# Designs tried in a protein design run: designed miniproteins, single chains, continued (4). Part 89

Each design is a single chain, and the fold is of that chain. pLDDT is the mean over its residues in the fold that is shown.

## One batch from the design tools (miniprotein)

Design m15078
Fold by ESMFold2-Fast:
Structure m15078 (fold): chain A 87 residues (1-87)
Amino acid sequence: ADVNGPMSREKNLSSIRAHLAYIRREVEADPRMSPEDKARVAAILDETLARAEAAARAGASVAEIQAIWTEGLRRVSAVMREARARA
């Protein structure tokens, strides 16, 4: 029922952290990605999580936090796509 409350924000952040950890493991295990591409993905994931956590602390809606995560995923997907195309 509380879609924008602290509990809903924490559940959303917990989901983001779990998905981020999964992507990080997948990227680190991908031999087609250069160390530079892996570092770029790590930087985007770290920046995206920091922005999502800051937004949650500022009382942003779950939708706003999710939009930050969606943009981060888009940026990560672009790096991974380009890296794999060069492999």
Scores: mean pLDDT 84

Design m15079
Fold by ESMFold2-Fast:
Structure m15079 (fold): chain A 87 residues (1-87)
Amino acid sequence: TLSPEMKEKLKEISVLLHEIKERAAAGEDITPAAERALELVEEMVKEAPDDKIFLVLKEGLEELLRNPDADIDAWLGRLATRILEAE
């Protein structure tokens, strides 16, 4: 069971992932939303370093920040698949 604090961080990450998708569709800079999401995920990895889902989120966001012009729908699809495989 996730703590209330970790649940709030997951909600914020979900909002930020939606913002990344919307900004990419509009041709806007996704970097601020991606950096903020990575910061939250890094805090979660620090609290639960063996959680594979948090590690997948961290790796995915780091990939996105290295290639911000990537196909966001394809990136989100890969991220969702990796999360399901980590469960």
Scores: mean pLDDT 82

Design m15080
Fold by ESMFold2-Fast:
Structure m15080 (fold): chain A 63 residues (1-63)
Amino acid sequence: MNDEQIEAVREALRLKGATDEQIEKFIELFKKYGLNIDVDKASEETGLSRADVIAAKEAALKA
């Protein structure tokens, strides 16, 4: 995972109103699991909605 994908994820989640703490938790999970990250587990661990997790994954794929 490159810095461009990380920044794309941060931007997408900020636009959805996620807190900096939620964004950093998601980034740590994304560094660990990559695009194979489980949406339900990521939502549970970060407090983000499933829709926000999906949007973050799509942002990373487009970067």
Scores: mean pLDDT 81

Design m15081
Fold by ESMFold2-Fast:
Structure m15081 (fold): chain A 90 residues (1-90)
Amino acid sequence: MVKEKLKEMVERLKRVLEDESASKAEMGSILQDVGTEASKLNLETGDELMTKASIEISKAFAEMMTANLDEAREILRKLIEELEKIIEEL
């Protein structure tokens, strides 16, 4: 269940990244929603890997606040890679 929910979050991040019309604000909004969901799952499960996922999402959100659009896209790409590594370990 947790692994499938994290996969769904990653697919939402991939979808906004693939949308060429997506603004930095739209990317930030999706990232905030994903962060809230990951934090809830971390609190419910107490899983170390979910804690790592929640931390990585929070870091990406903080970095995105000062980033331009191209930098924001790169932040999302790196986050997706890190979350996919976490999924492999679940």
Scores: mean pLDDT 83

Design m15082
Fold by ESMFold2-Fast:
Structure m15082 (fold): chain A 98 residues (1-98)
Amino acid sequence: SMAEEARKLARGLEALLKGEVKNEEEKEYAEAARRAVFAPQAAAYQRVLANPDMSEAELAALAAEVLAHFQALVDELLAHASPEDQEVVRRFVAHLLG
């Protein structure tokens, strides 16, 4: 279910915030959360490397695209997460963007 996927991802985000992993399951959740959050940024970086002549406007548009993907992920998580997991997501967003 979407609620179960949101719970797993929130647990992964909490592990990333604490900088510690208690067991293999939590490690898998943390790795999945790290990929979900940072894969669009990594893909954008590869696009910049493949096109060194990108204009300032194109770079700004790419940065906006990465931010929009992150905001969409956060919105989907908040829509399906429990109140406790929503607090974890909000703390992660504050940590990453604050």
Scores: mean pLDDT 85

Design m15083
Fold by ESMFold2-Fast:
Structure m15083 (fold): chain A 57 residues (1-57)
Amino acid sequence: MSDELLEALARAFGVSPAAVREAVRMIRAGASTATIMRRTGLSEEQVRALRGLVEAL
């Protein structure tokens, strides 16, 4: 996933780009949605959207 896409997702989600990068790393590591939400501050919907995007890329 490109840094440009991570920045765009962070802006859309209202979180820092670092939080999106950490969420992507955790998704690739097989972390649960609940764990990602607690560590990054993303909502369940945002984690599901990001998971689908990571799996498509």
Scores: mean pLDDT 81

Design m15084
Fold by ESMFold2-Fast:
Structure m15084 (fold): chain A 58 residues (1-58)
Amino acid sequence: MQPLTREKLLTFISYFPTVSLETLARAIAREYNLPYDPSRRFSSPEELIDWLLAQQAA
């Protein structure tokens, strides 16, 4: 599986501007087999990207 990059995540988010950040987090975590915390909330796309990259690095 190709690793997640900031550019790839930015592109993905741009395709779904009306979808909630929490829904995107769940979908991306499932697709890349990353741990997902349903209690996690995101205030910006940047916070979502940083969190997903941290999950991949762990």
Scores: mean pLDDT 76

Design m15085
Fold by ESMFold2-Fast:
Structure m15085 (fold): chain A 67 residues (1-67)
Amino acid sequence: IEEYLEKVVKPGLQKEIAAMPDVKGKEVVDEGAGFGLKSSRAKLMGAKKVIGIESNPEVAEIMKKRL
């Protein structure tokens, strides 16, 4: 799973970095968090707190392992 997320998530992370210039020190809510792509991005960019909302319990478990 970790290797899968790194291979699938990494190119998406680069795009998200460009789209999220101002999250440092802020609380971020990611609706439809999926595999935690935006949550991981915000955390790496210095967000104070990141909250992922995901209705699929299997995806939520993957996010917990990733984060």
Scores: mean pLDDT 55

Design m15086
Fold by ESMFold2-Fast:
Structure m15086 (fold): chain A 86 residues (1-86)
Amino acid sequence: SMAELQALLAEMERILAEMREIHRQIKATAPEVRLRADLDLMSVESSLLLVRRALENGRANPALVQQELATARGILADMRALLAEL
């Protein structure tokens, strides 16, 4: 349903918000590793934009959104690991 797709989109937006906070901490503590965090953040922002476009055009399906959400969760986990190694 559209409500389910909107809920998945909202979850992806929550992940992006957490990534932005982690990115800010990485920039403050270890600017030398910032480029990796920049690329990870850009990747998820691009995925969110693609999901939003698909939803707006009536082409979003649960499988597409779930796949992008799974990818975003993986990138968030990588960013958390990067921060933990600083």
Scores: mean pLDDT 82

Design m15087
Fold by ESMFold2-Fast:
Structure m15087 (fold): chain A 91 residues (1-91)
Amino acid sequence: ASLTVEQLPNSEMRVTFRNEEEGGTVVILIQTEDGPIQVYSFDLEEPAEVSVTIKFPKAKTTKVRVRAYLIRDGVAELVAEKEVEVKFTAA
């Protein structure tokens, strides 16, 4: 499994998770320093890539923690984690 976080133009960030194993439910948790946890879930039948794009309301420096869990047979396992500092420059 791999997790990629990309800073995009217009105060956006793309999180991409690639599952190389067969089947399972992938849950992606995205948390900013002072914000609520955002949760995204995907049911995968085969190895697949999923991505989500999030919009930040204003240009600022923010730490973002991304965690990816794989759920199989009722067990949730943390398979990837990434912490990034996102910097948006006001033009």
Scores: mean pLDDT 73

Design m15088
Fold by ESMFold2-Fast:
Structure m15088 (fold): chain A 71 residues (1-71)
Amino acid sequence: MEQARQQAIARLEELKETEVKTVKDPEKRAKIEKVFDEMIAELRAETGDFQTLLEIAASKGPEILAILNEE
């Protein structure tokens, strides 16, 4: 389990870097970074199975999309 959690965290860190690089607006960039940081924190705190970790990550997709669609 722990190895899978570490892999998920590493993937989110890579995605965060990619998303931050493509966002020109500093305010939107900060909001996106915050959502990724929250997902990473939840994954680190979660003691459930791999499926639960995936569900936590998936639940934040709509938040990121909403931020990107703000103006």
Scores: mean pLDDT 68

Design m15089
Fold by ESMFold2-Fast:
Structure m15089 (fold): chain A 96 residues (1-96)
Amino acid sequence: EKMSIEERKEKAKEALKELPPLLEESVAVLRAAGNEDLIAAAEWMAKQLKELLEKILKAKSTEEAEKIQKEMAARVAPEIAALEERVQAAADAMEA
């Protein structure tokens, strides 16, 4: 939890680089399964995560970055977990 502001910004930059390929993979699975509604949900989640990561990059202090990360954990992490479960269910249905 207690990372320097530079470490938090570096992690945010890494996550921003990883987000597009992860979204592309998720969208490919959802398209193959025919779950077009979940594609929109995945893209919306990616946008929310990107906005929060960009806020961390603009943070002026470790305290501000920590507050943003807590907001992400409270708001976005449960929705990401729910989306991952739905993507996994779609992938499992394709293999069945």
Scores: mean pLDDT 72

Design m15090
Fold by ESMFold2-Fast:
Parts: C-alpha cells; sequence; structure tokens
Structure m15090 (fold): chain A 92 residues (1-92)
C-alpha cells in the first residue's frame, strides 16, 4: 500500500503528535507501506546512510554506541505506541 506525505500530515494532526513526518514515514515503512513522496523517501535514505556511518564509528566510541541504542529504543517505542493506530488510519 502506498502512503503520501499528505496522509502522514493528516495522521500527525489527528493524533496531535509532535513526532516528525520522517519518523512517521519510517514507522509506515516498518509496517510494510511504500512512501511515494520523493523528498520524504530521500530523507529516509539519508537517515539510513547516517545510521550506517554511526554504526561503523560506534565500534570505537561508546558514546556513539549509546546514542544508537537509545535511537533504536525510541523507534521500538514509537512502533508499539503508534503502530496499530497508523495501520487503522492508512487502511481506512
Amino acid sequence: MKVTLEQLREFAKKLGINESLVDLAELAEELGYEITDPAVRAALQARRDWEKELEKKAKENPVIQAFLDSDRARREELLKKYGEEIKKFLEK
């Protein structure tokens, strides 16, 4: 199923959430939805590339490792908190 930037904006507004549209788009991709907006898609790719670079540096820097662990925990918490809500919203 394809998800537009406008649908992500409407979802954020409906739930009154302060999470970025990129965070919501990442969550939608985790749930198996396809992001169609090229700017959001580019932002998600940049995030993935940034994470890979941080993962390389984390081997030699425990502060970077702690940041990556914290970011993974944040994404898992968002998936638990909003995963079912976003599914219901997008599958209407």
Scores: mean pLDDT 76

Design m15091
Fold by ESMFold2-Fast:
Structure m15091 (fold): chain A 106 residues (1-106)
Amino acid sequence: SLEKEINEGVAQIYLSSGKLSAENAKKEGKLVEFLRDQIKEAEKRLEEVERKQPENTETIELFKKAIELLKKALEAAEKGDYDKAMELAYKAFELYSQGILLYGLS
């Protein structure tokens, strides 16, 4: 359906934008700051989803897992392991984009 295709497109744009922003932050030496801001924004959005759609357990669990991966990415970045930080951040963005897709289908 067109609705499914549109929702998949929005999720893909988020994933692509997140990855590009992380790469730019890494190049500028701002990866730690970027990851801290991403965690704050993700936690704020999780709180909103839990308040507005508490029955949407799949989206909530995906956002929780994404936040855990972002926190691990931050820990890796603080230790100077930028390759590990990027790997974990990318996994977080993939889970978060899946959560957005499911939220849009609810």
Scores: mean pLDDT 83

Design m15092
Fold by ESMFold2-Fast:
Structure m15092 (fold): chain A 90 residues (1-90)
Amino acid sequence: GPMMLVRYVRRGPDDPPVVEGDTPEGKEAVNKEVLRSGLRLIREQGLPVSPELLDDLATHLREHEGVDSLAQQVRSLRDETDPERLLERL
C-alpha cells in the first residue's frame, strides 16, 4: 500500500513534536495537538487565555487550516480563560 510521508510540527521548544497528516482527520488531529501544546505552554507560563485569542484562533483554524469542526469547538469554549479547563474540554 502507499506509504504516508510523516511530518513533525513543534509549537514550542519544550513541547513534543506533533505528527502532521494529509487526511482531513489527520489534519484536524495535528491542529488539535498543536493547539493542546500551545495551551500547555500558556499554562506553564501561568497566563490566562483571552476570549479574543480563542476567537482569532477559531478564525485561523477555519480560514487558513480548513478544520471547521475544531474551529467550532474552540469558538464554543471562548468564555473559558483557564488553559487547564480548555485542555480537559478539547
Scores: mean pLDDT 71

Design m15093
Fold by ESMFold2-Fast:
Structure m15093 (fold): chain A 85 residues (1-85)
Amino acid sequence: LTEEDKELMKKGKKLLDKARDAGDRATAAGRAGDEEAKRKYLEEVRQARDELEKLYKQSKTEQTKKWLETYTKAAQGELRRAEEG
């Protein structure tokens, strides 16, 4: 992997970690009846997913695209989980 590929994957993993953390917080806020906090954290999950999609589109190597696609799919799963919870 090139240094550029490593940086893209590093950014992607940080975005996925942000999506997971925000998803957990959104779920907890929803359970507590805090709709304002839930909306805020769901927005953070959406932002992280959208940034992952941008990294995917910027990547020119198939290997990096596959990893970023996996991260984007995982972030979308976190969004769905938090919206349902």
Scores: mean pLDDT 85

Design m15094
Fold by ESMFold2-Fast:
Structure m15094 (fold): chain A 114 residues (1-114)
Amino acid sequence: SPRDVSILLAELAVFHGSVHMTLRIARARGITVPESLEKEIDELLNELSNLVKKTVTKYENGELSQEEKDENLERIERILKKLLELLSKVLPEEDLEEIRREAERFLELLRKVL
């Protein structure tokens, strides 16, 4: 439904903001976050956002096949795993676990909506 799509896109924006906020807090606590790592994280977050928005647009237009849905969900899961791996290089275990739970919740919501 349009409401489910709106909730999904809002949760995507919250997840993106949560990752950036967690990195800012890590830096404020004296953790060195290399610019190259932050750039890779930003590129993955942009790839995630673009893929989710494309998938959602196709879903709303009735153009999302079951095969494309399954393929896109698998790609999204791979992006999230890569993102968590990069974050594991700089984040304390507690902060990493919180982001992992947020990623799992987002993926579950995406599977329920699509």
Scores: mean pLDDT 88

Design m15095
Fold by ESMFold2-Fast:
Structure m15095 (fold): chain A 76 residues (1-76)
Amino acid sequence: MDESIEEAIKGTKEMLERGDPEAASTAKRLINYYIAKKDYDKAKEIQKLLDEGIRRLEEEGRTDLARAARRLYRTA
């Protein structure tokens, strides 16, 4: 249970470090999962993780990937 979710969080971090915008879709699913569990603190933590990852992509000059991630998050 918790292991699967924790693995998904780690996967999301690794995807963001690789510049994979699909991390945004995974993060949105995790946020929705925690909201459904009424664990709003965890949902905010995942959201902050995604926001920081996207910001880091922009600072590293990967602006196109950061924009793709924000779009995927919005549409997921």
Scores: mean pLDDT 78

Design m15096
Fold by ESMFold2-Fast:
Structure m15096 (fold): chain A 108 residues (1-108)
Amino acid sequence: MVTEEDVRKLIEKLKDSDPQVRIEALKELERFIREHPEVVRPIADEVGDALAKGLLDPNKQVRLEAARALGVFLREFPELAEKYVKDILKAFIEDPEVLRAFSLAYAG
C-alpha cells in the first residue's frame, strides 16, 4: 500500500548529495504518479514543487528524469500546469533535451 508518507520520503531523497539517489527517487516518484495518482493528489503541490526544482538540478540526468516525471505529473494534474510554466520554459530554453524528455512523457 502506497501512502503520502512514502511519496514524501521520495521528495526528501531529491535533496540527497548523490545524483544516483536523486535519479532513482525521481523514477519511483514518476511510477507513483502513474500508478497511484489518488495518493499523490492531496500533496500534488508538494510533488509538483519538488519536480519543478529538479528541472534546475546541476546534474543533467537528474534534470532529464525530473522532466519525465513532471510530464507524467501534468498529464494527471493538468490544472497545475500554469503554476509551473515559468520553471518549465526556463529549463526548456537552457536544454532542448529536457523539453524532449518532458514531451515524450506527457504524450504517454
Scores: mean pLDDT 86

Design m15097
Fold by ESMFold2-Fast:
Structure m15097 (fold): chain A 97 residues (1-97)
Amino acid sequence: MLPPEFEVELKDDAEKAAEQFEAIGRALGDPETGRAMAELFKLAKEKGYTVKLHLRVEGGRLSGKIEIYKDGKLVFKAEGPDLREVAKKAIEELKKM
């Protein structure tokens, strides 16, 4: 049984962050969220952006906040109860940048 809630912060290494999110997604039975987060981190790295995450697990679902930075400046922020949808929005915005 998964714990009712926990908080995770990942920063700096996009490759490690991607691997950790794929593992977290599998552990929660939500590999699609893990894959979306991995795509977000790799895309951000390719475009020279930094991603900060503040995550919560409640009711077996990932929720949280995604912040995207360029040269230390906040350029995008999204938050919500479904991390998959938040990640999808962040990916779409990065593709436009």
Scores: mean pLDDT 70

Design m15098
Fold by ESMFold2-Fast:
Structure m15098 (fold): chain A 98 residues (1-98)
Amino acid sequence: MRDLVLGQTAAVQRPILEALRELGRLDLPEEQLAALEARLAEAIERGRRAGPEAVAEAEEVGRRLAEAIRAGDEERLRELSEEYLERLAPLAEAVAAA
């Protein structure tokens, strides 16, 4: 369960991180960015071993959020963010119960 939850979270975050980096909106040291990217990649790989389909769905959500960020579409970004949070609520409860 934990590997799947972390993998799904990382799969959403990685495309968002790339979009923000491309737009120059990340003010993080290069060393910290590299470490974050490595952790996200590891979490995604572990998540794929636990549930490849769930991780793929999370990656699609992340890509849609990244596109909305690049387009400056605040309404679409809010809608997708709400969908993402709703999807994570049951997973957060499962992790808390473990």
Scores: mean pLDDT 74

Design m15099
Fold by ESMFold2-Fast:
Structure m15099 (fold): chain A 59 residues (1-59)
Amino acid sequence: GNLEILSGRRGESGELTFLVNANGERYELTVDRESGQLLVTRSSGEKERMTMAQLVDSL
C-alpha cells in the first residue's frame, strides 16, 4: 500500500510517534522500544501491535 508520513513527534518517554496517511485513512504509529514493533492507533481509537511488514500488508 501507499504510506505517507504527515508529521512526527516525541512522546513523554522519548518514544517517536508518526502521523501517517495510508489509502485515505490516518494512523498514529508509535515505535515500541522493547520489541521494535509498531503500536498502530486508527482514527476510531483502536490500537494494535504489529510489525512494519504487517502494517504494509494490511493497507
Scores: mean pLDDT 74

Design m15100
Fold by ESMFold2-Fast:
Structure m15100 (fold): chain A 93 residues (1-93)
Amino acid sequence: GSATLTFSDGVTVTATAAGDKVTVAASGLAPDQTLDVTVIKDGKVVGTATLSVAQPSATFTGLKPGDVVTVEVRLVRDGRVVATGSATITTEA
């Protein structure tokens, strides 16, 4: 499955879960912005990444088809959290 989160600053975050992985990609990030990503399954952190203009995507592996994961994101500007979002997606076969 997939989910898209859109922030007021024009930053868009897309999470796509398929097979054994989830990929989180951000577009519209400014050089002074980062996106903190946390992927959670069954209340446990599967992985974390910080996305930036230089590193706009991260892939998390070790999942299985049918896994339900929550992707939590924090948009950070100048060391401050300016927006948060979350989406729950299911890995498809």
Scores: mean pLDDT 83

Design m15101
Fold by ESMFold2-Fast:
Structure m15101 (fold): chain A 96 residues (1-96)
Amino acid sequence: MLTEEQKKTLEELSKKSPKVAKLVKKIEEGKLSEEEFKLLETVLQVESKSNEELLSILAENPVGLYVAAEVFEEKKKLSEEEALQLLLEAIDTFVP
């Protein structure tokens, strides 16, 4: 399901975020839903893209739309780390 490079990136992120660790464990157990897989792909895209495209990438799915709406409401500039944290918090909201 994941390349070795993607696995290494997710291992690093899982040390920083228990939510990413939870998703990685679900992949290993074969319990990852289609929705959760798409959210994981979005997380990987955020990490690999420039700050200029961050909100555009996040807006490609419902979780990303939630993050984008919050940024536009506050007119707040997000760092990659802040955007990733909000995306992971949105995962908990949509996938308890």
Scores: mean pLDDT 57

Design m15102
Fold by ESMFold2-Fast:
Structure m15102 (fold): chain A 76 residues (1-76)
Amino acid sequence: MSKKLLVEFSVEVPVETIRRIVLSVSPDAVIEQLSPKKFLITFPNELDAHAAKGLLLRLNGIINGVEVKVKVTDVE
């Protein structure tokens, strides 16, 4: 069954960064940019969504004094 994730960042993230991460584990995923900090991603299955969620959460941290927080919410 298809699975949707809402991904929210504390800072602006280029859509190409999200695309590279998501499509590396789910080439058929559909990425919609809702705002510079918010993305809705539709996956063909739950396994792909789980893998992508793990990789996206790795973006949490402090880089050169900038705090990056990632919130991933299951939509469906």
Scores: mean pLDDT 79

Design m15103
Fold by ESMFold2-Fast:
Structure m15103 (fold): chain A 79 residues (1-79)
Amino acid sequence: SELEEIASKLSDLEVKILELLAENGPQSAAEIAKALGISKQLASVYLEGLEKKGLVERDEETGLYSLTEKGKKVLEIKK
């Protein structure tokens, strides 16, 4: 399964980002960075990677990232 393969390759930091979006809903890179104690630059790099995988999506008007249905399914597998 593609979802199982994606889940198996996620880092702990990537999983934490998905969990944070699942818990709190749409968030900016700066909000995620602050919550995880990482730099905004590092958060942005990981969010762009997760968006490329189809696990998160960015609203162009607000700049907020949200968890996709694919991201929710991958997070359920990873736990």
Scores: mean pLDDT 87

Design m15104
Fold by ESMFold2-Fast:
Structure m15104 (fold): chain A 61 residues (1-61)
Amino acid sequence: SAEVEAAKAEVDAIVAAYRAGEISSAEALQRLVEIAVRLNEAGLMTPEMAAYFEAALREIA
């Protein structure tokens, strides 16, 4: 869905900003949690999205 595609792009942008040194690990984690809560409330937290977040969390740990 367009919302899932937008969420993936948003996650990718957060990881990219962290890797570029533009945001801290704590800021990146907070932003990822906000997206995850939004997707869960919308019923869009699929196993695919959960795996996407797990990969992003490993990048910022």
Scores: mean pLDDT 85

Design m15105
Fold by ESMFold2-Fast:
Structure m15105 (fold): chain A 94 residues (1-94)
Amino acid sequence: SVTVSLSVKEKTPTNVTVEVNVSGTLPAGEQVAVYLKTESGKVTLLGTIGPNESLTREVTVPKSEKKITALAVRMDASGNVLELLDKKTLTLED
């Protein structure tokens, strides 16, 4: 089984930090993909990581966005999303 720890933190008025830690075991060829989704529905791939790896990314967010969601999903070798592992939503302060 795989365990994911996902966090999203505001660093500046226009930047957020997304951190993901993955532990355990995944089937051969599978990875954890990390996405950032805006309130308007735009989805951006931040990166992919394997078991017992971590990812930290600083992302610029438009000032018009009031809410963002980070998603950690299990993905197969062909890039198909198999499962939502964790989801964190951050409300942005003015």
Scores: mean pLDDT 82

Design m15106
Fold by ESMFold2-Fast:
Structure m15106 (fold): chain A 81 residues (1-81)
Amino acid sequence: MQGVLQLVGHLIRGIGALEDGDLAEAKASFQKAIALAQQLIADYQAQLARTTDPEQKAKLQQDIDSLQQMIQRAQAQIDAL
């Protein structure tokens, strides 16, 4: 959860930098968000493999899916710069 908040912080920073016309800061912020999301996906996949509780499995899968969507959106922002 803490890592997801840091990821969202980088995305917000990237958007703010775009509004300010700071394309270099926007790109750097989105790249940091992507790197953090990839690390969190790997951690959640490892947890999912060890989890036996169905509710916890469902939450971990939901978090992985959300992070994958965030990576796709952040990459699209970089590609649009």
Scores: mean pLDDT 83

Design m15107
Fold by ESMFold2-Fast:
Structure m15107 (fold): chain A 70 residues (1-70)
Amino acid sequence: AVVEATFPSEEAAERAERALLRLYLEGVPILSGEYDAEKLKLTVTVADEANARRVAEALREAGAEDIRIR
């Protein structure tokens, strides 16, 4: 599953990066992450839909304005 999010600021994206690191250390199977600083857009690939929802929740708490799961 793939999670895409956009952020209102670099500070929100930085909070999201820290939240993702915490989830990874807690055992969430994050396979890859790609950040586009020009678009303030993050794309995260995870092993399954349930973990994609956990990632999406963490990104929303960090301040993401638009979140999509694919």
Scores: mean pLDDT 82

Design m15108
Fold by ESMFold2-Fast:
Parts: structure tokens; C-alpha cells; sequence
Structure m15108 (fold): chain A 106 residues (1-106)
């Protein structure tokens, strides 16, 4: 499940890079659903991946000019990054700071 979620998120990144934001959003939402399932099992790596996926979804909405949706997803990214950090996932610290900076600039 975690590998499938990562594949979907990677496909979402490629769609977003091509300017296909609707496809990117659909792929990221599918990845989020799978990451949430793993996150509910208490996997800190899934919490970090969920934070990253919400952060990237926030960037997509920001590029579309949808500030309220971007704000929502950056706030969700901050929540999951913080949870991952509290569980010892040090790599989530950079994502947390970037999500905070993006939220402040909206």
C-alpha cells in the first residue's frame, strides 16, 4: 500500500510539472487516501509522506490561484509533519518549515 501511494504521488508530481493540475489533484487525493490508511496504523513514515503529499497539493492549488484550498492543504501538511517529527522522523522538519513559509505568504 505504501509503495502504491508513493507511485500515485510521483505520477501526481509529473502531472503538475506538465501543468495538468486536475490530474495531479486526482492522483494526490488517491495517494492521500492510501497514506491515511497506513497513517491510521501508526506508521510515522506514512505521517511524513502524508505531510509531503498535502504540501505538494497545496503548491498545486497555489499555482491555480486557489488560495483558500492552498491554505487548507499547507495547514494539513504542518499537522502531519509535526506528528512525524514528534514520532522521531527528523526529515519532516524541513517540510514543516517550508509549509509554514508558504502559508505565511498566502
Amino acid sequence: KLEEARRLAAEGVRAAENGDYETAIELFQKAIDLYKEEAEKGNPEAWYNLGDTYYTLGLVYEKMGKKEEAKKYFELAIEWYQKAIDAGVENAKEGLEEAKKRLEKL
Scores: mean pLDDT 87

Design m15109
Fold by ESMFold2-Fast:
Structure m15109 (fold): chain A 100 residues (1-100)
Amino acid sequence: MSIESQIRYTIGQYGQSIHDGDIDRARQIGQQHMQLVDQGQQTMPSDQFIRMIDESIGRLRGIGQYAQSDPSLSDTQKQQIQDMIDDMINYLRRRQQQAS
């Protein structure tokens, strides 16, 4: 499985964990996603890497918007999810700037 496919797969798993309200699993998958992004920066052409980061950020924003509208999640869970997503987006943007 390519590094690109692994990155895409982990963002999908992250969204599923958020949907399930499993904050601990989401945190672990988020860490895995950031580690794969670091590997991708070293192994992927810069143009492909930058595009992959934009894709990941777009998907994370979508996951966050969905979570905020989910009535099964508590206000505390929604806040934790938003904080984790904001941290990930900030990390990804910094990595993208370094690759530019």
Scores: mean pLDDT 87

Design m15110
Fold by ESMFold2-Fast:
Structure m15110 (fold): chain A 74 residues (1-74)
Amino acid sequence: MDEEERLKLLREAVERNAEELDEAQARSLVWAAKVLEEQGHYELAELLYRIVERRFGKEFLEEAEKEYEEVLAK
């Protein structure tokens, strides 16, 4: 299985389970989206951000992104 196939399966799994996402899973998803964005997978990263924002709100998304940036800085 190559990276493209894994990304397709990840997208399908996230879309299928979007409604059952808890806060820990949502935070993990934002961090995964940041890694995907850094790797150039912008469309998938944007999908993950939108799922988290829809479920938990923009403030939660922004806080999770900030936490990722703080960890990356140190």
Scores: mean pLDDT 74

Design m15111
Fold by ESMFold2-Fast:
Structure m15111 (fold): chain A 113 residues (1-113)
Amino acid sequence: MADEIRAEADRAIAAAEAGLGAALGIALDENGYPIGAAAVVSETASGEELAREAARAAAKTPGASSAVAIGGAGGSATSVLAVMDVATGTILVRELPVSTADALRALRAALVG
C-alpha cells in the first residue's frame, strides 16, 4: 500500500517536473488514513480538471470514504486542491498559491516520508 502510494506520487511529480499537467489523488478511509492513490497526467487539461479527475480516480479505491487531490497545469505557479465526498460524489475545489511540483513533493513527504 505505501509502495503503491509512493509509485503514484513519484509518477505525478516526474510529470510536473517535466512541465506537464499533473495531479495526485489520495483515497482516505472513514478514519482519514490513506488507503490508495491515483496519478493523472495531461498536456492540455486545466489544474481544476486534473485535480477533479485524480480525486474521482482515487475515490474508486475499495473502502474510500473521501479523496483529496492536488493538480495543476504544466508551467503554472499555482495548483488546485480538490476534496471529494465519495458517498455523495460532491467535489469542493480551492486554488493553492504554490506550484504543482512543490505541492506534490510536500504531499508525498507527508504520506510516505
Scores: mean pLDDT 86

